# Designs tried in a protein design run: designed miniproteins, single chains, continued (2). Part 46

Each design is a single chain, and the fold is of that chain. pLDDT is the mean over its residues in the fold that is shown.

## One batch from the design tools (miniprotein)

Design m5564
Fold by ESMFold2-Fast:
Structure m5564 (fold): chain A 75 residues (1-75)
Amino acid sequence: AKDAEEKADAQKLLEEYEKRLEEELAKENPDEDMIRMLQEMIEALQKYLNGEISPIEAVGREMRALADLVERELA
């Protein structure tokens, strides 16, 4: 029950990040830093879905990547 809900949420986030990565790659001048960040978030979610990392670790990696992105946008 709990694990199934967490995996469903992770799958939804994975689809959102993959879409954002496609949008970034479609730009005339893609932001390489954003691409790398999105790829890292996608990798973390894939590893979680494959059972390679814990749910807490996956969330921690995602939040760290988002914090870095926000800092770059606000600076």
Scores: mean pLDDT 72

Design m5565
Fold by ESMFold2-Fast:
Structure m5565 (fold): chain A 88 residues (1-88)
Amino acid sequence: LRETLEKILEHLERVLELELAGREEEAEELLREFYASLSPEEREALEALLRRAAELLAPRADELNAASAAEQAAALREALREAARELE
């Protein structure tokens, strides 16, 4: 599981970097290709990671809605790393 979560985190961080650079089309393509490359077990891990990250960010939704894109991305990156730590 740890290796799977590390792989997922690396790809999600790359997607966020592209979004912050204004390269949304490339970010979507990278995410789509990554998801298609995953096994069913890896997809379950991705879904669990995203669900937990969303739960961690939910109390901050109003704050993040008023925040810059860079601040939103930093918060999401932190939540994803925390979620991965909890799911090990």
Scores: mean pLDDT 78

Design m5566
Fold by ESMFold2-Fast:
Structure m5566 (fold): chain A 63 residues (1-63)
Amino acid sequence: MPTSAEEAAAMAEGAREAGLALGHEEAKRQFDKALEIAKKATTEEELKEAVRLIMEGERLLGG
């Protein structure tokens, strides 16, 4: 699990690319939202939201 905004952003970007490769539109949207939040995350609350969206996207991909 990411422990910083930079790690969360990197994880979201990697997951976004994977979602695009698999053609899963809904998962891609969750990862896009996570990346947007992670890029601007300055609070623990924002970081948690980015992580939650990454987890939701991964769930939609069947993992």
Scores: mean pLDDT 72

Design m5567
Fold by ESMFold2-Fast:
Structure m5567 (fold): chain A 93 residues (1-93)
Amino acid sequence: MEEAIEYFKKTIETGDKEYLYKALKLSSKIGIELSELIRSGKVSQEGVQIVYQKWQEGFEKASEFPDEKYYQALAYVGLGFLEGYKEVLEQLK
């Protein structure tokens, strides 16, 4: 989780696509884990809505960026997803 968040932040800071690719690869694995928690009923509908809301906030932030900052825009989308999932995991403790 934290490693993927750090790579997205580095993408925003540097525009380096290598950090974006590392973040996306880690986030894909995290997304699979979330999907299994949803299928097993461990995440409520309210939890799913928290993830969607944070991810939507990421898309809104991304829409403010010019085409030249494409990698930074994508990094904000990924951050929204991970922040939403982090809130859900904290509720499961």
Scores: mean pLDDT 77

Design m5568
Fold by ESMFold2-Fast:
Structure m5568 (fold): chain A 80 residues (1-80)
Amino acid sequence: MSEKLKELVKEFIEKLKKAKSKEEMLEIFNEFQEKIGEISDDLSVEDKKMLQEIREAFIKGIDTGDIEKAIKEIEEILKK
């Protein structure tokens, strides 16, 4: 994972850990998506694949209400 993407994912995880509501989590996700858009031209194919895995983990967490599991899955992707 590129350093630019890695730092954005770390920020995303830390904000999610502090979030107190589903609405706040969705706002954090929207901010993360905007920041990803700003660096999209700097992302490798591998970065884009990992980013898709992160998005899928987050969406599943929101849909199931299991945000702690989603955060753990995103942390595992970040370690790759």
Scores: mean pLDDT 82

Design m5569
Fold by ESMFold2-Fast:
Structure m5569 (fold): chain A 81 residues (1-81)
Amino acid sequence: SALSPETIPVRTITATFASIENQTKALQALEEFREKGADYTIVGKEIRITARGMSQEDYDELLAKVREYASAVREEPTELL
Protein backbone atom coordinates (compact mmCIF):
# COMPACT_ATOMS: atom_id res chain seq x y z
CA SER A 1 0.00 0.00 0.00
CA ALA A 2 1.25 3.49 -0.88
CA LEU A 3 -0.15 4.77 2.44
CA SER A 4 2.03 2.45 4.57
CA PRO A 5 5.81 2.75 4.84
CA GLU A 6 7.53 -0.39 3.60
CA THR A 7 9.43 -1.76 6.58
CA ILE A 8 11.62 -4.83 6.46
CA PRO A 9 11.98 -6.61 9.83
CA VAL A 10 15.63 -7.46 10.49
CA ARG A 11 16.31 -9.91 13.31
CA THR A 12 19.81 -10.71 14.55
CA ILE A 13 20.71 -13.78 16.58
CA THR A 14 24.06 -14.65 18.16
CA ALA A 15 24.42 -18.38 18.82
CA THR A 16 27.29 -19.80 20.88
CA PHE A 17 28.44 -23.41 20.49
CA ALA A 18 30.26 -25.74 22.88
CA SER A 19 32.11 -27.35 19.95
CA ILE A 20 32.96 -26.87 16.28
CA GLU A 21 31.03 -30.12 15.62
CA ASN A 22 27.77 -28.60 16.95
CA GLN A 23 28.48 -25.36 15.06
CA THR A 24 28.92 -27.33 11.81
CA LYS A 25 25.61 -29.16 12.35
CA ALA A 26 23.86 -25.81 12.95
CA LEU A 27 25.40 -24.36 9.76
CA GLN A 28 24.11 -27.33 7.75
CA ALA A 29 20.61 -26.85 9.20
CA LEU A 30 20.76 -23.09 8.47
CA GLU A 31 21.44 -23.54 4.72
CA GLU A 32 17.73 -24.21 4.00
CA PHE A 33 16.83 -20.81 5.54
CA ARG A 34 19.08 -18.78 3.21
CA GLU A 35 16.33 -18.83 0.59
CA LYS A 36 13.99 -17.40 3.27
CA GLY A 37 16.15 -14.35 4.03
CA ALA A 38 18.71 -15.73 6.50
CA ASP A 39 22.42 -14.93 6.28
CA TYR A 40 25.19 -15.78 8.72
CA THR A 41 28.75 -14.96 9.74
CA ILE A 42 31.03 -17.31 11.67
CA VAL A 43 33.08 -15.78 14.51
CA GLY A 44 35.09 -18.48 16.27
CA LYS A 45 32.59 -20.70 18.13
CA GLU A 46 29.74 -18.22 17.47
CA ILE A 47 27.42 -17.75 14.53
CA ARG A 48 25.79 -14.37 13.96
CA ILE A 49 22.56 -14.87 12.00
CA THR A 50 20.67 -12.04 10.30
CA ALA A 51 17.09 -12.76 9.16
CA ARG A 52 15.76 -10.07 6.81
CA GLY A 53 12.10 -10.02 5.85
CA MET A 54 11.55 -13.53 7.18
CA SER A 55 8.05 -14.65 8.19
CA GLN A 56 7.38 -15.29 11.89
CA GLU A 57 6.81 -19.01 11.17
CA ASP A 58 10.13 -19.35 9.31
CA TYR A 59 11.93 -17.37 12.03
CA ASP A 60 10.50 -19.62 14.76
CA GLU A 61 11.65 -22.71 12.81
CA LEU A 62 15.12 -21.16 12.38
CA LEU A 63 15.36 -20.45 16.13
CA ALA A 64 14.27 -24.01 16.97
CA LYS A 65 16.98 -25.48 14.71
CA VAL A 66 19.67 -23.19 16.16
CA ARG A 67 18.64 -23.97 19.75
CA GLU A 68 18.95 -27.71 19.00
CA TYR A 69 22.74 -27.32 18.59
CA ALA A 70 23.66 -24.09 20.39
CA SER A 71 24.80 -23.82 24.02
CA ALA A 72 23.43 -20.27 24.21
CA VAL A 73 21.26 -18.11 21.96
CA ARG A 74 20.91 -14.34 22.24
CA GLU A 75 18.29 -12.46 20.24
CA GLU A 76 18.91 -8.79 19.43
CA PRO A 77 15.93 -6.39 19.30
CA THR A 78 14.12 -6.49 15.94
CA GLU A 79 15.04 -3.56 13.65
CA LEU A 80 12.59 -2.13 11.11
CA LEU A 81 14.31 -0.80 7.98
Scores: mean pLDDT 77

Design m5570
Fold by ESMFold2-Fast:
Structure m5570 (fold): chain A 66 residues (1-66)
Amino acid sequence: GVAARHEQAARIAKERLKEAAKKAGLEEPEVKVERVDDDHVRVTATIDGKTYTILLPVDTVLASGQ
């Protein structure tokens, strides 16, 4: 269902950002993933006091985690 896809996308987005930060030698980022609509999530990441926000299609995030 839509909720299950959003939960999976949130887990993948958080995991990928944590892995990327670790590989770059950065501290663990604070990551927030919010449902925008059935097909999109908003990812907000705070790294070294800087905040980045991006709107991503759920399908794009799911593909990145496989």
Scores: mean pLDDT 79

Design m5571
Fold by ESMFold2-Fast:
Structure m5571 (fold): chain A 71 residues (1-71)
Amino acid sequence: MLSKLSREVIEELLKLVESNDNPAVILSSLGIIGAARGKVEETKLAMKIFEEEYQKGGLEYVKEKLRKALS
């Protein structure tokens, strides 16, 4: 659930989804951010949430969900 992610991680994921059309690039970039910022557990959760939401409706569905969570 997005409610388990910090606003910072949700904002970073939204930036990645808005600037990339390849899910693999989004996932790898999120993993790198997690390692660099000491947020590995939170970014692993974000990766799982991204994969689940992506399976439901693709990148546009994920973008809408993230934008709504930041509102």
Scores: mean pLDDT 82

Design m5572
Fold by ESMFold2-Fast:
Structure m5572 (fold): chain A 69 residues (1-69)
Amino acid sequence: MKAGKAGMEIGRKVSDEVIAKYGEDATGYSEKGTEASRDAVKLAVEELKKNPDIEVTNATETSGDAKEK
């Protein structure tokens, strides 16, 4: 099962939506950056659930310890 391209497309779409919603401040030194990051994870999970090629239960697969982030 290879989901590389699908994962990249989802990541790009989520990144674009977060930047459009929060602007450049979303990636800066602000609490908006943290909120935008959390929204990005939620959007990625929703997109992953819509994609039948990516059967994951969460967005932290193959990444390590999610609860410490």
Scores: mean pLDDT 59

Design m5573
Fold by ESMFold2-Fast:
Parts: sequence; structure tokens; C-alpha cells
Structure m5573 (fold): chain A 110 residues (1-110)
Amino acid sequence: SLDDRLREVLARLEEEFSTLPPEEQAQAGLILSTLVSLMQTNNYDVDRIVAAFRRMLERAFPSLPQERRDAIAAAFRAFVEALVNGEPLERIVALARTTIDLYIEMERAS
């Protein structure tokens, strides 16, 4: 199932996060939890997930340039599409990391 695939991705991301300082682990974990919630509550419908994410970004980061919100939304779409299409685990994890890193950069810029 997609939930089983997502659990595999989460286990690999937790392994990667284990090398980070505790504060960075907490931040990455909170972002990841938000992304997981968006995927599960929208039943892995890519367009619905990305639309919900875009609405969240507009509310959370209204002062940032649209190009920055578009870039992270595009990264998140790539992550969700790779997950749904059953791409290799290492690729899905890399795309998830890219999305999380961009989100952290947006929080720092706000």
C-alpha cells in the first residue's frame, strides 16, 4: 500500500535525521509530520495534496516572493509523484529531503 511505502520512506528519513543536532531533528520532524498529514488526509491524490500544500504556504509565508512558494510546491509535487508512482526508495527520500530543506529555508527567510 502507499501507507506501507510512506512508512519505508519515513524510516529512511529518520535514519538520515539521526545524524543532525536535536533542534534540527525536531524541526525536520515537524515539517515531515505536516507533509505526511497532507498526503494521508488527501488520500494520495497528487493534485489535491499539492493544492492543499500551496494554500498552507500562502497562509504561513504570505510575505515571501511567489517564486519561492512555487519552487517548494514543485519540489513537494516531485516527492509525492515519486512516492505514488513507486520510484526507487533512495529517489523518494532525496526528494523528501529537498522539500524539507526548502521549507527550512523559507522559515529562516520569514
Scores: mean pLDDT 87

Design m5574
Fold by ESMFold2-Fast:
Structure m5574 (fold): chain A 90 residues (1-90)
Amino acid sequence: EAEEARREGERALAAGDREAAVRHYALAADLYFEQGRLEEALEALRRLAEVAADDPALRAAALGGMARLEELQGREAEAARLAAEARAAA
């Protein structure tokens, strides 16, 4: 369940387990996307990017995912900004 994965990510982050938080937020984003819940998938990727602040490759991947989701929703200007930010982060 996508909400359960999100909650597990929140609990892992609160416990200081960033590695577990990354796994759970990534899973939540994938599950929300599969369900067509694009805004919840975006929120999960935002949290993933925040948790991955010291991991440029993972942060770039999260920002790239957000850019793709914004593009799918017709928010082309926001998608372009996020894609540029992802390239700068890599």
Scores: mean pLDDT 85

Design m5575
Fold by ESMFold2-Fast:
Structure m5575 (fold): chain A 85 residues (1-85)
Amino acid sequence: MTLEEYRERIEEQIRRLREEEGASERIIELIRELGELMLAGAPREEILEAYREAALEAAKQYGFDVAEVEETFEQGEAAGRLAPL
């Protein structure tokens, strides 16, 4: 995937969170910071930690089940959808 494609995917996720879930400004900031880490080629570990923090903050603000968010994160990681292999 190109850097441009990676950025577009992150922006699509942000848009979905905003339009479908009503994401707060703070959550959007955390997700954009995650995107910057990916663009900079940060280690997978750093990217996953940033993603986890963003997901947990979103769960708290939206009233999602934190356990379900954690499970989705783990499944996404295993499938290679949320981080490069």
Scores: mean pLDDT 65

Design m5576
Fold by ESMFold2-Fast:
Structure m5576 (fold): chain A 65 residues (1-65)
Amino acid sequence: MKSPRELKEERILRAILANADAIRAGRLSQRQLADLAGVSVATVSAFMRRAGFRRFEDLKRLVEP
């Protein structure tokens, strides 16, 4: 069983992976990612802070070689 926080984090991660091309190309904003994951922009920021990502660009590491 996962907490609501962990479920939101999984939704964000899945949205990142499903939109990997757009993220690598810089076509996806933090707001668009939040909309795709079904969470607030603040929730994406909180996820980034907890996961150790300092910038939205750092999320590209999840989809880069």
Scores: mean pLDDT 77

Design m5577
Fold by ESMFold2-Fast:
Structure m5577 (fold): chain A 92 residues (1-92)
Amino acid sequence: MSADIQELKERLKKAKELFERGKKLFEEAKKTPGGEEKLKEAKRLFEEAIRILREVLEEFEKARAYFPDREEVEELLKEAEELLKEVKKELE
């Protein structure tokens, strides 16, 4: 249980780093002519972050253990999904 929680925290940290990198690229893409490559990279980063966040929530539910950062994971997942929709809109 304690080892599983530590693994979940490490995955959450990775997802946060991917999410922040994606946000930065998305903001830069909006300000730069020809930012399509940055939009595509932001999309990839958000999709990877969402995948990791979903896996973290699934592992938490399977373990039925208390995870102090669950609310943070749920909020990050929601924000990442909303930003992914915006990136897809910009690419259409």
Scores: mean pLDDT 78

Design m5578
Fold by ESMFold2-Fast:
Structure m5578 (fold): chain A 73 residues (1-73)
Amino acid sequence: VEEIAEELLNKPLEEQKAMLDRLVAEGVSPETLLEIARVLLEKGANDPKASELAAYILRRTGRPDAAFGNSKK
């Protein structure tokens, strides 16, 4: 999971999204995708690209609130 997140951070945003789409198509579990999103947010706390990619993963898994903890503002 961490290795995948690091590989994604080393790629252009468009290629990162394509790789995530491939992982979803290959049947990677929503739990694994959420773990990747968490690692991206941890390692790229000040990187807008990492935040956008994590949000993309969360939308694909149907758990957008998981990264932010329902803040309601």
Scores: mean pLDDT 68

Design m5579
Fold by ESMFold2-Fast:
Structure m5579 (fold): chain A 74 residues (1-74)
Amino acid sequence: MLSREELEAEIRRLLAEVEALRAAHPGDPYVDMALAEARRAERVARDPTASLEEVERALDRAQAGLHMARLRLA
């Protein structure tokens, strides 16, 4: 299990990647969904009551969303 600091760093990196993908593919619904999941992960990570497991699950969901967006854009 990653530390909270490592999870927050990974979420920031993921959010930057999704924002770059959105800039390249404006209005794509799969990219917009991936961005929504990444922002949800950021909110969970900032919630002090959220467990590390909850933050990790939110990150996993966001990573899956980005992966699916990339596959659909190919």
Scores: mean pLDDT 83

Design m5580
Fold by ESMFold2-Fast:
Structure m5580 (fold): chain A 67 residues (1-67)
Amino acid sequence: MSEEQIREALAQVERVVAIAQRLYGLTPDESRAILEEAERLAKEGATPQDVVDAAIERIQEIIEARR
């Protein structure tokens, strides 16, 4: 996977996290943890889609925990 594809995937995660902060009130700590996990997965060779999907799943888990 190219560095360009990794940067694009991380940019998509940042966008999704920003939307979740606005719509669901994600805390700075939760947002940082999601971004750090995405960077770790990308460094470990996860695909761009897997990195984005993992971030979405984590956001959903946090939202459901607040119900």
Scores: mean pLDDT 81

Design m5581
Fold by ESMFold2-Fast:
Structure m5581 (fold): chain A 76 residues (1-76)
Amino acid sequence: SKEKYLEEKTEKIRKETLEKAKELAEKVGKDIALAEGMVEYGKKMAELYKEIDPSKAKTYEEALKKLEKRLEELKA
């Protein structure tokens, strides 16, 4: 049941962040919109795993730091 719950929540987060990224892509361009969407996805995934699997949450948080740095470079 925990595995099924995580799969359903992960799929919902992915769909919601992709829809927001699509809307943003029309305004600021696809590459920036995708990077913004990946940042939001990573934040939501880190929060989802925070209580369930702290080591996975930490992995998402570390990946987020690198992705946010790349996003700043992409906006420059």
Scores: mean pLDDT 75

Design m5582
Fold by ESMFold2-Fast:
Structure m5582 (fold): chain A 98 residues (1-98)
Amino acid sequence: TEAEEKAEEGKRLGEEGKRLGEAGEGKKGGEKAAEGGALAAEAAELGGPGNEGALEAGKAAVEAGVTALKTAKDVEGVTKGAAGALNGIGAVFLAGGK
């Protein structure tokens, strides 16, 4: 489904963002976290509560966003990291049935 496609891509981007952040590429990691988090949130909206793919994508975006916040040296990296974490949290809440 569209929700599954968005969740899969969001999770992939979140995992990539976490690796980039861990390598010291905070800005790039934050950009991937923001993209992954946005896709995770869209997947959660489409799939609704109990969507495991959206939940996992949201968790990945949160981890990537937090990692970017720790490693970013500029405002853009911090802003994108925060966006990824917030969108990831939103996806977790929507998919987790808050």
Scores: mean pLDDT 83

Design m5583
Fold by ESMFold2-Fast:
Structure m5583 (fold): chain A 60 residues (1-60)
Amino acid sequence: AIPKEIAEEVAKILGGDPDIVLAQLTDAKKVGGNPDIVKKALLEAGVPSELADKVAKELK
């Protein structure tokens, strides 16, 4: 499962809802989403590389 803490930090940076971010990251993991593609999307959205790397690691 994706840690709630990671979803909350992503939501703070994007100005979004933590529950929506958590659901989106959980769905990406469930469908076997490519961690590199998710990381690129987060970086393009303005998420710092450290946090984007943590998300990508959780998707593996």
Scores: mean pLDDT 77

Design m5584
Fold by ESMFold2-Fast:
Structure m5584 (fold): chain A 73 residues (1-73)
Amino acid sequence: MTPSELAARLVAHELLARYYEEQGNFKESADHYLAAADLAEQLGDTELANKFRQKAAESYRKAGDLEKAEEAA
């Protein structure tokens, strides 16, 4: 996977995460933020990855999944 392909997948996951968050579907939102974090790490952007991990943790907490929230943080 090229850096451009990684960036495109990251943007897609971020958009899906926001979409599900707006619908109150926090588990799906968190899963997509976590995927975006992994893609940001692959791109070498640790700051962006940490931002997405925080978003994933927050969304897992809203979903009531405290175990996954702790893992994401």
Scores: mean pLDDT 85

Design m5585
Fold by ESMFold2-Fast:
Structure m5585 (fold): chain A 64 residues (1-64)
Amino acid sequence: SLKERIVAAVRELGPTVTPEQLEDIMLEHGVSRTAATLAKDRALKLGPTVTPEQVEKILDELGL
């Protein structure tokens, strides 16, 4: 699925990613700018970095 590919790309970068890196990965995988920005904003509320598990939860909450 699209979600699984994004989460795999996040894991490949390391134990955490920045909200900006998450937005870039989502855009690279064909997610709309609006959805990628919403995910970035949710990640920013969690802190300066997010884990792959936190990314998966964000994507689930956005319906991806």
Scores: mean pLDDT 87

Design m5586
Fold by ESMFold2-Fast:
Structure m5586 (fold): chain A 85 residues (1-85)
Amino acid sequence: MEEELQKAVDEARENLGRLRELKARIESATPEQVPALRDEVVEAIKRAYEAAQKAMGFPEAKDIGRETLEAAREAQRAVGRKLAA
């Protein structure tokens, strides 16, 4: 129980950091680099969704779970903005 909670929090926090790093890379990327970053973002979003769902199963981890989901949505929007520019 305690071990599962800690694992869920750690996974959510790790995914959150990865998504924030990807968003920064996307914002700094040239249009030519975006297709490769899009593939990384798709994989990161899938992992983040899984981690967030696990975290949101625990009352103590709901906030980090929601933050992780929002970061995933922001990364996806950042890719869309770069492709439109």
Scores: mean pLDDT 80

Design m5587
Fold by ESMFold2-Fast:
Structure m5587 (fold): chain A 96 residues (1-96)
Amino acid sequence: NPNLEKAKKYLEKAKEYFDKALELLEKDPSDPKNREEAFEYLVQATDYMLEALKLAEKLSEEDREKILKEIKKLQEEQQQRINELVQKRLEALKNA
């Protein structure tokens, strides 16, 4: 199914751009340029997720569920990594 494969590729791109955003925030979170570039990568990641969702609407119920499950997995991974970054920053502030 070409729409299913294309949706999967969009989700792969969404993860790629999200990972790039996190790498910038981890390098130097105090650099405004790194924050600006990270924001741009997060926008790209979101756009790819939305394109995958648009393709999912054209799929069978079974294939749509596969894409929605993958999106949920990516969102849970993203939330966990954001929470870990926040916690790491809070610990650094308490010890400074």
Scores: mean pLDDT 82

Design m5588
Fold by ESMFold2-Fast:
Structure m5588 (fold): chain A 79 residues (1-79)
Amino acid sequence: EVVYPEEEVKRRKRRLALELLLLYEKVKELGLFEIGDIADKAVALAKKILEEYPPSKEEQEEARRRAERVLAEALEELE
């Protein structure tokens, strides 16, 4: 019976797209993997989602904090 409102669906898509882009950029910057066709297509799709559903500054900051946290935890495991 409970259907997520369209705005909630858009918010979740924007959040995932932002987190994906931020993590991809950081991992690429660290040289941990090579850019492949699947990664390029995923990044292109994420950018398209963000163009269609532009994120608020709050959503951008939340995604950045989350991506940095995930990356920090992963890097700490390598130490």
Scores: mean pLDDT 69

Design m5589
Fold by ESMFold2-Fast:
Structure m5589 (fold): chain A 81 residues (1-81)
Amino acid sequence: SLEELLEQLRKLLEENAPMEEILRVLAQLFVEAVREGDMEIASIAQETLAKATEYIEKGDLEKAREIFREGLKKIEELLKK
């Protein structure tokens, strides 16, 4: 479910998990959000993936982690309603 994927993403970010694991779960969260019709969450997930990937390609892993955390916070704020 979307909630389970969000919890998994939180845990991975808290544990400073490998970038590939974070990207994998975020991609799954995007697919699940589209499937459930949560297009606002899907949009944030897609934007976060695109921006984080750009910084990973540049070798700026610290900025990529920051982008993942910002994306997670935006999704969490939407789910508080």
Scores: mean pLDDT 84

Design m5590
Fold by ESMFold2-Fast:
Structure m5590 (fold): chain A 85 residues (1-85)
Amino acid sequence: SEKLEKMRKKLLEEIKERIKKLNLDPELLEKPVEELIELAEKAMKEAGFSQEQLDSFRALLASRDEEEQKLLSLQTIVGIEELKK
């Protein structure tokens, strides 16, 4: 839908700005979804998230399409990096 497309575009722009602010690799946006999921799970483990929280994240990803999996993984990576600052 047009509304979902606009929301996803705005979310992606927000993620780009957050990546820049945190001095993260700008190519993070170009990574394949499988690599982004692995990075998000690693970031969650290093931040002290429980196994139950990781299992919930995996279940959430499994219920979403590839584009949404990428966005959720990017948001998780960026959000955890923001918590470290």
Scores: mean pLDDT 83

Design m5591
Fold by ESMFold2-Fast:
Structure m5591 (fold): chain A 69 residues (1-69)
Amino acid sequence: MKKRLQDLGEEVLRAVQEGPQAALDFFERNDVREMSKGGTEVSRKNPQVSQTIREVSTQAVQRHVERER
């Protein structure tokens, strides 16, 4: 499990580096909950990108909630 979360975090890092839109698309195509978990794990090891990951995760979750209505 830890290894998979680390892999998800690496994917999130890549998407974030390509830009907020790419990160949002990545989160929307995948399970937002799983992506948020990956982002949290990466944030722990990489404080430099933690703020960006948090912003993207928040936006992805918000869009996911809007769709459920």
Scores: mean pLDDT 64

Design m5592
Fold by ESMFold2-Fast:
Structure m5592 (fold): chain A 74 residues (1-74)
Amino acid sequence: PDRDRTMRHYDMLDMMKNLYDNFEEVTVLGTDKHMYRKRQYTMEFLDTKESMRRKSIRNEDYNRKNNEPLVEML
């Protein structure tokens, strides 16, 4: 279940990355409007990616704290 949800989110991030790359090509044309859109998509992409990374890190940290300290104390 989590894997399926994560894959969908990664697919969305890939789509946003493709849009970001397309905006970078348009940015070479020197259009401020496209620079603004590029920043918006980049921020959304980074925020979503960062949120997913934080979730993964917290899950790993939670498992490590529950398993490692108990095993070490035992």
Scores: mean pLDDT 51

Design m5593
Fold by ESMFold2-Fast:
Structure m5593 (fold): chain A 81 residues (1-81)
Amino acid sequence: MSKEEIIEKLAKELRELGVPEEKVEEIVKTLNDESLSIDEKEKKILAIIFSIAPELSDEKLNQIFELVGKTMKELEEYEKK
């Protein structure tokens, strides 16, 4: 799976979980920012998610964190190959 496909899949799944479009776009922009390390990308994405956490149930928030963690791991493994 390409880097672009991994990011697009995450964006789709975040929209389905009720993350606002503007926040999904900010997350996608962060993931595509080549000036940021993988750790800096994860930190920024977590900050974006925490900014909308009060609007989400604990169950949805947990699913979002699991999706982000899985995506970050896939991107890190892709960059190491």
Scores: mean pLDDT 80

Design m5594
Fold by ESMFold2-Fast:
Structure m5594 (fold): chain A 76 residues (1-76)
Amino acid sequence: GDDAELLAQARALAETALRGIAEAASAEEALATGEQTAAVLRGLAAQAKDPAVRAEIEALAEEVLAAGRAQAAALA
């Protein structure tokens, strides 16, 4: 695939997930959204041909996972 399209998709998914995490009704919902989206983002990173694009998508996965965990801790 096109790495520019992969990065754009990854950014859109991360933005949507971060919004959903902030609005989560429970710690379990926040954690699940973070973990599920991070897994999808890692799958996109594996498809990237450019190591720099792969690293950016992996960084987005870590950011989403960290946000889900932080919100889950705040709601618990």
Scores: mean pLDDT 89

Design m5595
Fold by ESMFold2-Fast:
Structure m5595 (fold): chain A 91 residues (1-91)
Amino acid sequence: DLEREVALSMAIISLSVALTALKKGKLDPEEFKKMMELLKKLIEESVPDKAAAERLIKLLEEAAEAVEKGDIEKAIEKLEEAIDLLSEVAA
């Protein structure tokens, strides 16, 4: 399914971009929140494994909460976990 493959690739790329932005320390929390919301929607539509999708969404929610609290290290950890899981699902 081309649409699913494109959505999965976009999610992985977008997560990698978000991770880089967090590591640079030049992150706008509102822009990050919008990015997480878009990624959650893409995951819901593109990941057929419900358990994997739910775990990915939870990781993105935890990353967004960590950024709002100023815990950038925790946000980085959650995004790295999400990228690893999404890469396994995409394989």
Scores: mean pLDDT 81

Design m5596
Fold by ESMFold2-Fast:
Structure m5596 (fold): chain A 86 residues (1-86)
Amino acid sequence: SAARQAQIEAVLARPKEEFLKLLQEAIANEPNPSIRELLEKVMRKELTEEEIEERLIAIAKELGLELDEAMLRAIRNAARLLYTRV
């Protein structure tokens, strides 16, 4: 979705401190405990980029998502973003 892509780009353009505040708000509102735990560990800098990618793949499987090339690319991009911006 173009609207969702614009939201992602707006978040990425924010200063690191504002990004961290948005991430804390996302954690507080996340209903999935596996996603919440992942984001909390990312905030504590307890995971490598590769470990974040592996956990996102595990969560995608838990949610019944098909791991096609587009999904794997999205997961890799998300892991890099979470690792580099936090």
Scores: mean pLDDT 75

Design m5597
Fold by ESMFold2-Fast:
Structure m5597 (fold): chain A 100 residues (1-100)
Amino acid sequence: MIDEAIERLLREYPAAREELERNLTPEVLEAALRVADATIAAVKAGADEIVIMTGFAAVAAVAGVSEEELREGLELIKNKDYEGVLERLEELRERIEAKL
């Protein structure tokens, strides 16, 4: 079930975000921008929800967003609100660019 994927991503998120905060090099930020672009393309192509959620969570962790912001984004993906998902991905992309 999609809810199991959401709960797993949320459970793993604090540790992933903390590890990335310690290692925010320009190379990591550039890699995150490529993942953001790939995730945006996946949304536009109607890719599998788990693929989109995985990319979204990775981008969110590098952007340093809260668990609440991650949960909101994952719920948009679950509900197939792709316009909302794209808006959130663009905001995360801008936050990452601001760290360069």
Scores: mean pLDDT 86

Design m5598
Fold by ESMFold2-Fast:
Structure m5598 (fold): chain A 100 residues (1-100)
Amino acid sequence: SAAALEAERERLEREALARIAALVTQLRNGKISEEEFLAGFREVLEETARRLRELGVPEEEIRRTVAQLGEYAIAMLRGEGAPEAVIERLREAVEEVLRA
């Protein structure tokens, strides 16, 4: 049903947000490098996009979800005082996922 599909989409989005928050926390605490953070972040976006495709979600909606996850990560990093260079690299990673 449409309701079951929407519930699964919401679960995938919550899982992605939790994984991104964990990566931001690890970066903030010096447990991972900037390069490891960007690699992990790209993996979350790519896996989320793939799982949404498997559910039959239209590509335009998948692109919106990926962009929204990117904006969420940018907002968290800015809140933590991350340098603009890190924000720029994160924007590039989002755009690369959206072009694939």
Scores: mean pLDDT 88

